# Ledger of designs, part 40: designed miniproteins, single chains, continued (3)

Each design is a single chain, and the fold is of that chain. pLDDT is the mean over its residues in the fold that is shown.

## One batch from the design tools (miniprotein)

Design m9378
Fold by ESMFold2-Fast:
Structure m9378 (fold): chain A 73 residues (1-73)
Amino acid sequence: SADAVLAAQRQAVEARLAAFRARAEAQLAEEIAQISDPRKQQVLREITDGSIAMAEATMNVVLERLEKQLRRA
């Protein structure tokens, strides 16, 4: 069913987003450890947060488009 396909895709997307977030947070921690300037640390945190938010927003659009296509069939 369309609902079963959507549930499977959502689970896969959630797993990939969790892995992406973990890698992004690990990289941020590594970069921050090399920087003593609090302002530069804050900029890196904001860039990392923005990247994660963009990935989440992009996946939501992909899932919405998939749902519309499946419900039309």
Scores: mean pLDDT 85

Design m9379
Fold by ESMFold2-Fast:
Structure m9379 (fold): chain A 83 residues (1-83)
Amino acid sequence: SMLAEAEATLARGKALADEYEANPSKEKLLELIDLSLEYGRLVKETLEELAKEGKISEEKAKEAIAKLEEAEKKLRELKKKLE
């Protein structure tokens, strides 16, 4: 399920964060940004499916997705500055 994929992505993020704390590097930070973008994509897909199934309002899904897209834009700009 998309929720299980999101949970697995968070678990990978925790492992990468632990590795970054032990030995900080620009490469590990970029990996964490990429993983954050992947997590956002999975949450967005989950919201879209929940709206299609009628489990949440289409309007509420659009509001949440817009906030996720704003965060994605900021993360992509940060990645560009680090590269």
Scores: mean pLDDT 80

Design m9380
Fold by ESMFold2-Fast:
Structure m9380 (fold): chain A 69 residues (1-69)
Amino acid sequence: MMSAEELVETLLEALSHYPEDHAATQVALLLKETLDDPNAPEELKEISREALEILLKRYPSIQPALDAY
């Protein structure tokens, strides 16, 4: 099963053709949308929450952009 760290790395790699801060912001927004989705499975929300915590710890500068959504 994919870990939260592996999920972050996979999503950032998928967006590697964008600037790193832009890619990190897009990944954070995707994870936040999953957490806000009432139809998402609890297990998916759990890994998404852990992934978002890892991402924000790695890229604290993206927090204002995430908070704006």
Scores: mean pLDDT 78

Design m9381
Fold by ESMFold2-Fast:
Structure m9381 (fold): chain A 73 residues (1-73)
Amino acid sequence: MIEGADKKYKKGEAVRFDLETKKVTLVERPEDGDDENLLIAVEDDSNLFAPSKKFAEKYGITKPVTLEELAKL
């Protein structure tokens, strides 16, 4: 299972998804467009994340995704 998937995220909170370890880490101040594994919470207590442009291009994701969908990458 993805570590950190049980956390409640606030709208606009950024997380990094590590594909090697399947771990999610909260990011206080994401650098704009620099993190290829950056995801943004869509709404409060959301299990939906909007990928950064780099993340979306790298994995072909064009819509908000759940952490379960990311586990399949």
Scores: mean pLDDT 68

Design m9382
Fold by ESMFold2-Fast:
Structure m9382 (fold): chain A 64 residues (1-64)
Amino acid sequence: MTKEEIIEALADVKDKAELIERIKELKPPLNDEAIEKLADIYETTKDLNFVAGLILEAIENPPP
C-alpha cells in the first residue's frame, strides 16, 4: 500500500466519524484509540498528506 493509495481512500470523507471508519477499513496495526488520535490530528490540521504518512508508517513499521 502506498501513501497515494491511502490519500485516495480517505479523500471522500465528510466528517470525523467517516474518517475513523475509512482508516479502520485500511486495517492498520493501530488500536481504536490511535485511530481516534489520527482523526483528531486531521480535524486540527486538515492535512491529509500528514495523516496518510502516519498510517503508512504504522503499516510499514508496526508497533511492538
Scores: mean pLDDT 78

Design m9383
Fold by ESMFold2-Fast:
Structure m9383 (fold): chain A 71 residues (1-71)
Amino acid sequence: MVISPKKAQELLDLTKKLAEEGIKKGKSYAIGAANLSLILSSKLSKGNDINKKYGAEAQKIADKVKAYVKE
């Protein structure tokens, strides 16, 4: 999937906000945020090198949320 840099940044910012809210509000919300981050990472990774870079950042957010859910 190819998306504009502006849209990719907006999605990353939203994902970061959802991850922070998920950690604060508990495990169920954190799992939702992690799943959204993984979906974004998967879709962005199918694009060009710029989209792959944004996909990698979304994956890092997902990994961070998963770490907090395991604890």
Scores: mean pLDDT 62

Design m9384
Fold by ESMFold2-Fast:
Structure m9384 (fold): chain A 55 residues (1-55)
Amino acid sequence: MSVEDFLNLGDEAFNAQNYQEAVNAYTEAVKLNPKKLSVENEKKYTYALIKASQE
């Protein structure tokens, strides 16, 4: 999978409110290339981290 594949997977999980899956996908994107994350991706990642930690 490419960075773009993981970002798309993260966005799909986020939209489905599967915040833990979104965190997992965004984390894999960051491991591959953190500079490919947009400001929007970073905000979604942060929100997903907060929501996942509440469960």
Scores: mean pLDDT 82

Design m9385
Fold by ESMFold2-Fast:
Structure m9385 (fold): chain A 89 residues (1-89)
Amino acid sequence: MSREELEQGLELARRILEALRARGASPAVLAYVEAVVRYLEARLAGDEAAAAEALAEMFEARAALTEEDKALLLEITREVGTEVEKELA
């Protein structure tokens, strides 16, 4: 993953997190996306230890998600992705 891809991924992840907070998403969903944000920030900073810690947190948080949590995460991810695509067109 290039620096540009990491920066784009971080912006997308932050927008998803904001949208999930606005929708009142569960603490489990918020924890997962917050871990994604931390992972991408750590990768951009070159902090290998922080990136490894955030990656472990992502796997643990994802394993804790319910079917309803996964459905909401997918819905919001698609909505935000569509909005970003429209802004870039």
Scores: mean pLDDT 83

Design m9386
Fold by ESMFold2-Fast:
Structure m9386 (fold): chain A 103 residues (1-103)
Amino acid sequence: DETLALLREDARTHPERVYERYKERAEAIAKDKGKEYAAIELFSAAKWFLEQGLEELARQLVALGLQLLGKKVKPEELSDEEVRELAEKGKEAMEKRLEELKK
């Protein structure tokens, strides 16, 4: 996805902008494919940002995914361990989803 590649490049210099673009994308995906599908995309994105050392952006994306799933949670309420666990599970779910799309 070309849009996601561009967002990843901007993440170090404009993390607030990248967060807003992921939020817009997640809301669109949630309407089209459901909130769980959108949450998995956000958790998977958070894993990539954690690997880049962008821990705060990753935390914000994890909180956004949980909020889409009906959890009333703020980014500051999440521990580093909870962010890492949800990001890892999101990556695993995304990899499984991508494998199922290979026909």
Scores: mean pLDDT 80

Design m9387
Fold by ESMFold2-Fast:
Structure m9387 (fold): chain A 80 residues (1-80)
Amino acid sequence: MSIVELYRLMEENNIIPTIGGVFSGGEVSSVLESLGIKLTEQEVADLARENGITPLTPTGGLFSGSAATKIVSVALEKYG
């Protein structure tokens, strides 16, 4: 999945990023739910950590658009 496809899916589902160009685990969870993949915010964070995807914040709550795109791609490979 490309970052352009991620942004299009968010727009189609009326999901607004928490900060412009930045995605919360909950927003990534909502995008995945729109694709038929039910992961909690914590499961999204766990999947990111397992796959070496680095969050923008030390607390792990926020992801860049490229990181969010990687999480969605990995989730589709594992669960789609």
Scores: mean pLDDT 72

Design m9388
Fold by ESMFold2-Fast:
Structure m9388 (fold): chain A 59 residues (1-59)
Amino acid sequence: MSEKTAEKLKKFLIEKHKIPELAADTLVEQLVEGEISFEELKKILEEKFGIPASELDKL
């Protein structure tokens, strides 16, 4: 993942969906480091924060 894509995703989570900065930062870092897949990230965001997977596909 590029640094620009990671930053865009982080801003999307914080600014559009009002996810706490610490939670957004942790999830994006886990994705960048390969600790979670993008599919797992979508599932976490849907189950824990109510963000539909389709919203991430718009990025």
Scores: mean pLDDT 78

Design m9389
Fold by ESMFold2-Fast:
Structure m9389 (fold): chain A 58 residues (1-58)
Amino acid sequence: SMQTVIDEARAAYPEFTPQQQAEMDKAIKEKDYKTLMELLVDLGVRQLKEAVEKVIPD
């Protein structure tokens, strides 16, 4: 499961800001998987909100 988190982080890497990419690199190096999970969840929530906003009436 931890390796899956790292693999998902690498796959999603281009979707993050340069600041978040630096945080991911540091978290991987320090084995801070909680930070990696938080970054991935935040990205997923943002993408879901964007999708929902296109469907909700004004």
Scores: mean pLDDT 74

Design m9390
Fold by ESMFold2-Fast:
Structure m9390 (fold): chain A 84 residues (1-84)
Amino acid sequence: SDQAQQLNNQGSRLGVQGGVYYRQGDVDMARQFYYQAVRLYQQAIDIDPNFDQARRNAASAYGRILDIDPDDSVARRNYDRFQS
């Protein structure tokens, strides 16, 4: 749906910003932006459960969260779920 695509696009913009912070070494800001991104991807997936792009984007963002905090059990469960 258009709404799901809009949410995925919003999430992608936040994920890109998270990546900028990550490359600059600001891991706290990166983690914050990645979590904002995954919330938007999850909303897109809730509207369209077969939205592969949003699922892949969520997996990527959770993977980045795990690079920052390997003990994040929420990120681990969701990463495994979205990795298929």
Scores: mean pLDDT 89

Design m9391
Fold by ESMFold2-Fast:
Structure m9391 (fold): chain A 73 residues (1-73)
Amino acid sequence: MPPDPESLYQQGQQALQQGDYDTAQKLAQQLDEMGRQLREQARRSPDPDLAAAMQRESDLAFQYSQQLYQQLQ
C-alpha cells in the first residue's frame, strides 16, 4: 500500500522536531513526487469521484511538501 500524504507529513514533522533535516527533506521530496503521481492519475481517470479523490490527495501532498520545505529554510 502506498503511504498516504498525512503519514509522510507527520513523519516529516517528527524528523524536524528531532533535528533530522535530511529525513525531513527526503519526506518533502516523497510528498512532491506523490502529488505529481496522483495528479496524473486523476487526469487519466474516467471516474469523476475517483478523479476528485486523487486530486484532493494530490493537493494535500503538495501542500505538505511545501510546508516541510518552508520549515527547512
Scores: mean pLDDT 84

Design m9392
Fold by ESMFold2-Fast:
Structure m9392 (fold): chain A 91 residues (1-91)
Amino acid sequence: MVEEALARLDRLIQEAKEAEEKYKDNPVAQEILKKARDFLESMRDAARELYEQAKEAGAPEEKIAEGVQRLVDTAEAYFRKALEEAEKLAK
């Protein structure tokens, strides 16, 4: 579960990189997508750190999974909104 949530963040980062390449000739879309990718990468690092620290502290895996899942859900919501805005500007 935790590993699957972290893998989901990695997939979102890859989608962001692909979107940056797709809209490379649109400076405004590029700026939006770069910020979204930076946010996703920051959330990935935070999620990994949370997982490592909580695991070392002996926290139940279910509680760790809840925390990581919430970070991933927040990151995905932000990215999807940014992607939609970038796509509108690239019309």
Scores: mean pLDDT 83

Design m9393
Fold by ESMFold2-Fast:
Structure m9393 (fold): chain A 79 residues (1-79)
Amino acid sequence: MILENPEGRELLYAEVEVSLLLMQYSIAKLAGDEEEVKRLTEEIARAVERLLKKREEASKTLPEEHIKLIVGETDPVVP
């Protein structure tokens, strides 16, 4: 199972981190907190970079279906 694999767990943690930062960004933007928006933009960029790296590492050991379940298709679905 995904959570039994260290690479799958790291990928899941990276995806959750990006999701949480995106939620915080949306809240800060709605509140008009420009300093928090700027900080979160930088944090999101770093977290996305980590996520992409972990996804590449996981793709060597995990099936594509498991990777899709962890990271979802939110990026191509949003605006």
Scores: mean pLDDT 72

Design m9394
Fold by ESMFold2-Fast:
Structure m9394 (fold): chain A 75 residues (1-75)
Amino acid sequence: LTREQLKEEVDQAFLDLGRAAVDRVEASESFTKDEALALSVILTLSLPFAEKHDPELAERIRKALERLDEVLKSL
């Protein structure tokens, strides 16, 4: 892998992870503390990549993080 190819693969990996994580948040009625923390970390790491490449996904991630923050504060 070249440096350029590695950067593209990293960007795509974070976009894929962010999409999967946001889909999980939107599909779930409740979360354990560990689930909420893990999803929050994944979405926080994925947000800058979504803001650059997919603004609609970025908005979904922000809403998911808002929901997870409320869950974590209540636990």
Scores: mean pLDDT 82

Design m9395
Fold by ESMFold2-Fast:
Structure m9395 (fold): chain A 94 residues (1-94)
Amino acid sequence: NELEERIKELEKRIKELEKELKKLEEEGKDNPEAQNQLKIARTNIEQAKDYIKKAKEYLKKGDYDKAKEYLKQAELYIKNAEESIEEARKILES
């Protein structure tokens, strides 16, 4: 099932981002600029999780079109989180 494999891959990416986020939150605890980027990343990760949850619900109902739409939204939020994490890294390495 192509959509099930896609969900699994996105959930894996989210877990990797959560691990990186936790590490950077510890490293950047005294850096307000980094903390702002990490807060944005956290919000985007939570939104991505919500969209994956909705995608799973529609997939279970057999609504593949809606499941696909929600997975596209999850991917966008994952990319936004990746960008915010990368920005936080640059701030902390400066």
Scores: mean pLDDT 89

Design m9396
Fold by ESMFold2-Fast:
Structure m9396 (fold): chain A 75 residues (1-75)
Amino acid sequence: KPAVVTVKVKPGHAEEVKAWVEKNKDYLLSLSGVLSIEVEGDTLTITFSDPETARNLAEALATLDWVESAEVKEA
């Protein structure tokens, strides 16, 4: 079942999220469960075919200084 990780970026950190995505996009897309990565303003959205991979990444992302919240929602 697909799952979506929605990352809310702290105000003023949009450049950091874009830099992080640029550095990590190829790695993330190499994971079998990652379907897409989208950045729109202060929101990073990652779509997964597997909710377990989504939960693991959301927990990791929540530790980053520029992340306000990371939520997992099954699609």
Scores: mean pLDDT 76

Design m9397
Fold by ESMFold2-Fast:
Structure m9397 (fold): chain A 81 residues (1-81)
Amino acid sequence: MTVKLLSEEEVEEKMKEMEKIKEEIEKTDNPQEAQRLYEELGEIADEIFGSALVHNTPKHQEIAKKVEEIIKEVKKKVEEL
């Protein structure tokens, strides 16, 4: 996987993309589809976390914490399917 350096605006947009994927996972009863969507979330999260490590702005840190929470909630849902 390639880590991208995202701006404050870009990490916010990527977080919104992750929220949409979370909604799709919440709507699906298919474990295989949930796993695929979870893998997509992981790829986006890696880009956000990598950017937060490099830029170290308050907004990057705030978005990274929100992303960690999204992943925790989604992981629990996927494991329960």
Scores: mean pLDDT 78

Design m9398
Fold by ESMFold2-Fast:
Structure m9398 (fold): chain A 72 residues (1-72)
Amino acid sequence: SAEKERMLALIAEERPKALAGLEKNKLVFESASLSVKAIGAAVESVVTGGSSDKELAEYNEEANRLFEEWLK
């Protein structure tokens, strides 16, 4: 029907925009997840008297990389 043709055309137009938004949100969620892990490692290091400097540096670098990708 003509109604179904119109609906399919609207879906075809909106789908690429929705997928682009999901891809950008994925990078934000990945960046946020790494930031939480870095904070957790820092807190655990302080509480246990241990050292996680290497892991913290790696988490921070990865989080910054994902944030830069998000800004593109």
Scores: mean pLDDT 61

Design m9399
Fold by ESMFold2-Fast:
Structure m9399 (fold): chain A 64 residues (1-64)
Amino acid sequence: DILEEIRKDAAAGDAWAQVALGEYLLQQGKGDEATAWFDKAFALDPNNYRARGWLLSNGRTPPK
């Protein structure tokens, strides 16, 4: 299903899949796992606005 594809893509280094997985984990109440995936996504693509938004919500300042 789509969730299994997202997990595979996230593990393979797809920043958007990592954001999607992080958002799914937030809905499941797994904030620590979600934060780890958002951190990975931002490291791969600093212009990913979803990952930047998460980091800002957690008191982190992403680079310009």
Scores: mean pLDDT 70

Design m9400
Fold by ESMFold2-Fast:
Structure m9400 (fold): chain A 83 residues (1-83)
Amino acid sequence: MEEEKKREEEIKKLKEELEEKLREASRAARSGEERERYRELLEEAKRLQREILELSPKSVQDELDAAVREVAEAVERVVERLE
């Protein structure tokens, strides 16, 4: 039980961190910040996603993948306009 509670708490914290990184990436894209900042935020989001996937059931993984892709597409649109 204690291990299960710790795992659930860790997953919750990782999800919160992922949401924060996705918000930061979205905000950076909207503000027209540098490409390196976008890359770093997306890399951190992908790392958090991977950690959550290893701890979480498969049913949650698809939703996390969709969220990360949405932010990546938003950043790509901003970068394309800057070219």
Scores: mean pLDDT 67

Design m9401
Fold by ESMFold2-Fast:
Structure m9401 (fold): chain A 65 residues (1-65)
Amino acid sequence: SSSLQEQQALQEAERRGQAAMDRVLQLLEQLQKSTPEQQQQMMKQWGISDESWDNIVAVAKKAAE
């Protein structure tokens, strides 16, 4: 295998990881701007418990620092 192909694959993996993190941060920002009713509806639709939600928020806030 060529080093160029390996570098491209690594860059794509990094981009996918970054995109996933950016998506989580965008969703958290949207939820924070939403009404409590909308937030509860979204959490219920995604099957997220209050405990899991608190953990997700804590991780995302730490990642944003």
Scores: mean pLDDT 70

Design m9402
Fold by ESMFold2-Fast:
Structure m9402 (fold): chain A 82 residues (1-82)
Amino acid sequence: MARAQAALAAAEPAVEAARAGAPATEEDVEAIERGIELFEELGFEEEAARLRESLANASEEARRAHGRLVLQGAELLKELLE
């Protein structure tokens, strides 16, 4: 839980900024990448690889959305493993 929660907490500023109409920050992208890495650590390497490919071609907003979904999924999987 702690790793997934930390990754989600890192993404919180991005979510708040999006609500305010602010552009994504570099920290948003880093949080997304960390979420994908967490997915790989949980054993979903093929899914993580596809997400990385999608992220590389996505717009800034789409990358942020993918990151949030990855972090949420990783948190659920982490809870299941514990």
Scores: mean pLDDT 58

Design m9403
Fold by ESMFold2-Fast:
Structure m9403 (fold): chain A 86 residues (1-86)
Amino acid sequence: MSIIKRLEELSKKLSPEAQEQVNRLIDEARRKDKAGDKKGALEYLIRAAKLLLREFERQGASPEDILEATKILFTLFAEKVDVELA
């Protein structure tokens, strides 16, 4: 399952307002990716993952959901390092 799909599925557990914020960041990431801006796409996905994690912590989400959001964030940081080194 793609990192974007995992972000979208987890965002459904957020408040409607927070879900809209995460989805806007994901949509911007998709726009950047289609334009060939891989770094810009990853920066938006990192922002989405950070917002997701912050909201999960705020709402008292399960340890499993917090761990999954954290794993997504670390995966995105690793991908950003790979893009910056390329």
Scores: mean pLDDT 84

Design m9404
Fold by ESMFold2-Fast:
Structure m9404 (fold): chain A 97 residues (1-97)
Amino acid sequence: GEVAALRARLEAILAELEALKAELEEILADPSKLPTLSEAIGLILRGIGLYFEGMLLADRLAAMGHDAEAAAFRARLDALYAQVIALGKELLARAKV
């Protein structure tokens, strides 16, 4: 049903944010992998897009009466997004012009 599809997409978004976090950590650990400024901006925009899609889906889950579950998804999204943005800011500072 719709609720199962929302859960599956929310878990997929969280997995994509975890993968993005790992990618950013790997890039920052290896100076040879430092991207261009344009590429760094692209990675940050991907994180922003995933976060807002996740929040909209969590809002839909809450609207369907699953408030506690939606709150749990929002908390996980907020925590991952904060980490991704912190890493993205560091990446922008180190990116090639």
Scores: mean pLDDT 90

Design m9405
Fold by ESMFold2-Fast:
Structure m9405 (fold): chain A 100 residues (1-100)
Amino acid sequence: VDSSLVKKVVDIINCKQPGCSEILQEALYETGLLTPENIATFNKITSNPEVTLELAEAALANDEEAFTAVLQKNNIELNPETQQKFFALFQKLAEKAEAE
């Protein structure tokens, strides 16, 4: 996995780049996560920078098992459908980061 791409995804999530809020909102919309409940869950997940980094690394490696393990290790309970959407969200953010 490209470590520079992982860093770009994390920087978008932490809104350290101009236009990050627009990119993040677009990715949330495209993955069906643009709801108050899913946004609250996203904020909870991304409040820990180490968790955010590990999830980005797993998603960019296309490693769904590693992504699930990170969530379980951090006591983040998601139904399978929501978990798949968050996995897709991190991958979508990587696509948008590469397009920048």
Scores: mean pLDDT 80

Design m9406
Fold by ESMFold2-Fast:
Structure m9406 (fold): chain A 94 residues (1-94)
Amino acid sequence: MLKEVPTHPVANTKAPMYTADSAEAMAEYFLRKATAVIRKAAEELGLPDDYVERLIEAVEKAVQYALEHAPSADEAFDLFSTELSRLVDELRKE
């Protein structure tokens, strides 16, 4: 499905340029990297475990949201970043 839709025209069809397996692998890689960064930053900032676990859950939810709604891997990263920011803001407000 390479070069099928390089402009990802907002269709909700699964990423035609990337397979579902490719998108999930990318999301899993990103989640692993983000989780490592969060844990390291949390240790340096002395954040409580409960807060850290909530942050990791927010990252996981943001990754799932991007995977389900993004038409391509590039758009997935943008949606992930936006959704994570919203979830973190909600966590900080409560």
Scores: mean pLDDT 67

Design m9407
Fold by ESMFold2-Fast:
Structure m9407 (fold): chain A 96 residues (1-96)
Amino acid sequence: GIMEEAEELLEELEKIIEEAKKLGDNATVKVAEQLRDTLLELVEKGTLTEKHIALFREAVEALREALRKYKEGDIVGAIGHILRAIGLILDVELST
């Protein structure tokens, strides 16, 4: 159900935050923390939807690609994926 999907996304975001911190990737840390906090707020308010879950999944995937690019030394590629994740956060905040 939607709550189990939210719990899985929260676990993935915490893993991303921990890995990004170990790498010194402060941009990924900040964006992942913002995604986590937004997801937690929607859960607490009881306003989480399947559309939100889909957007969070895309954002998590973008952050994983950002970490992969950062590990490869492709900082410009990493920034591109970070910007995508930021756009997806905005879509979550503006969605009904």
Scores: mean pLDDT 87

Design m9408
Fold by ESMFold2-Fast:
Structure m9408 (fold): chain A 67 residues (1-67)
Amino acid sequence: AAVKEAPPGGNPTKDLEKIVESMARVLVAAGASPETVRLAAEGAVAAGNLTEEQAEELIRRVEEARA
């Protein structure tokens, strides 16, 4: 069967994309420094919430939004 009964959202890739988008918005709204953004991304990878690739995407999105 398709893994539909996984956590709310049920799709790991889609859940991670949602987390990246939400974190980017929060960090931009908070006026986070580049160091804070990097630390948040590293923390998410360490917690297993993001891959390193998604952490780079998070950093990129915040940099684009704050530029």
Scores: mean pLDDT 70

Design m9409
Fold by ESMFold2-Fast:
Structure m9409 (fold): chain A 98 residues (1-98)
Amino acid sequence: SEEVDKLYEELQKKVNEILKEKGITAKFSLDFIKEIVDGFAKDPLNLYRLSKILSPLSGLEPSDDLDVVAENIVYLAEKFLKPLPEVITVEDLKKAAE
């Protein structure tokens, strides 16, 4: 779906902007974003569900706001994948799950 593909790209841009604002020299790959969204949301467009699953880990309120979802993803990566690689990929997610 074009709408789903646009969502993945917009979310990737937002998470990478948050990393840049924090002074972190790392970036999320598109495949990582797809795996997170597809893994946690039954419907990739159900951002509220994704936020609700991630918010207890970050302490943020659940929201369908893409910025809140992006902050939750960055928080999850910083807690479970540190030290962050220069490019955060699906392989890094799989290693964290082992």
Scores: mean pLDDT 74

Design m9410
Fold by ESMFold2-Fast:
Structure m9410 (fold): chain A 63 residues (1-63)
Amino acid sequence: KEEVIEQLKKEGERSLADGEAALKGTRENAKKYGPIYDVAAKLLEVGIEVEREIFEKRIEKAK
């Protein structure tokens, strides 16, 4: 069980890090191309929060 939890943590952390990298890129594009990328960045922020909740729920179920 602990081994599975550790694997889930590593996978979730990597997925969240990838999402944060995409958000950073979108925010940089927003500075160049304006309001459409601000909307995209807000949607990515929501998506990352949902991913974090799913990640926490998976860990809780694996306990």
Scores: mean pLDDT 78

Design m9411
Fold by ESMFold2-Fast:
Structure m9411 (fold): chain A 100 residues (1-100)
Amino acid sequence: SIDELVEKVKAAVDALQKQLDPETAARLAALTEEFIKKAEGASYEELAKLLLEFVDKVDELIAETAETLSDEEKKKLAEKWHEFLEKMEEILEEIRKKAE
């Protein structure tokens, strides 16, 4: 269901938030809330588009925050960002299969 896919997105966001400062984590939470609200009543085709837009916004946020970090913190964030992207790709593939 769409609710199960949204829950998977929330779980991936929670893992990513653990590597972020409180201000950036709050911005990610706001982007996630916007995504969840827009996902309500969405078709699978609309959900795929919304997820891609969400990932693009999170990518911009992560790129911005990475500029403020130490080299060691950047490596940890890059690892968690890569894990997040892999999870988003998996969810997007599930959405695409359900849209067909």
Scores: mean pLDDT 86

Design m9412
Fold by ESMFold2-Fast:
Structure m9412 (fold): chain A 75 residues (1-75)
Amino acid sequence: SSAAIAEAVAEFRALLDQLVALGARLRAGQASPADIAEMNALLQRIRALAQQALTDPELRAEFERLAREADARLA
């Protein structure tokens, strides 16, 4: 449903935003050991959503767009 797609996109965006913020802290040398564990959890959830998106071309396109935007923010 459109609602389920919107929820998945919102979750993926939120996870990418958390990853970008965490990446900025790591690059600044301000991350704790707990932040490394959180990054691993975020990456596992991001991978799970990306795998789900493989069965839906619209969802996959939105996820790829959001991932490119997040990658640009990490540079």
Scores: mean pLDDT 81

Design m9413
Fold by ESMFold2-Fast:
Formats: sequence, structure tokens, C-alpha cells
Structure m9413 (fold): chain A 88 residues (1-88)
Amino acid sequence: KSDDELSPEDIAWFISTVFPNGDLNKPSPLIGPGLMTLIKTAVKMDKIKSEEDAKTAIKNILKKVYNLNYSESTINTAATIVAQKWKL
């Protein structure tokens, strides 16, 4: 059981850190919460065990669920945030 819910501040911090204004056309604020929910589910299912797994999962979710392509740098930053949040 995950003992910590994402607060609105956590979500805002994640979005502002990973998808800063002007990095792309304009990131949707719905992407961050949806991405974090899918990643949390994958961690609970023991599909993400490392920062590398997080990177692969983030890239796949963004491409397959949201039809979005981000730079490797953006994906790496997101993977680091996920690894720190869930202690991967």
C-alpha cells in the first residue's frame, strides 16, 4: 500500500520541474497527475524497480497513452523524480 498521496503541491512541482513553460508548445497540466498515477501503479505491480525502469515506463506512457514525445533529458529528469519519490 502506498502511504503517501500526491498533494497538489507535489503535482505542481513535478509539472513545473519536468515540463517547464516553453520547453514544449505548452504542456497539459493533466499529464503530470495521470503520468504519476500510471507510474505508481507500475511500481506497485513490481514493474519498476530502478531509475532505468522508471525512465522506460515514463517514455512508454507518454508515447502510448498521451501520444507525446519528450527529450531524453526531460525523461531522465522525470525518472529521477520518480526514483526519489518511491525510493527505487
Scores: mean pLDDT 61

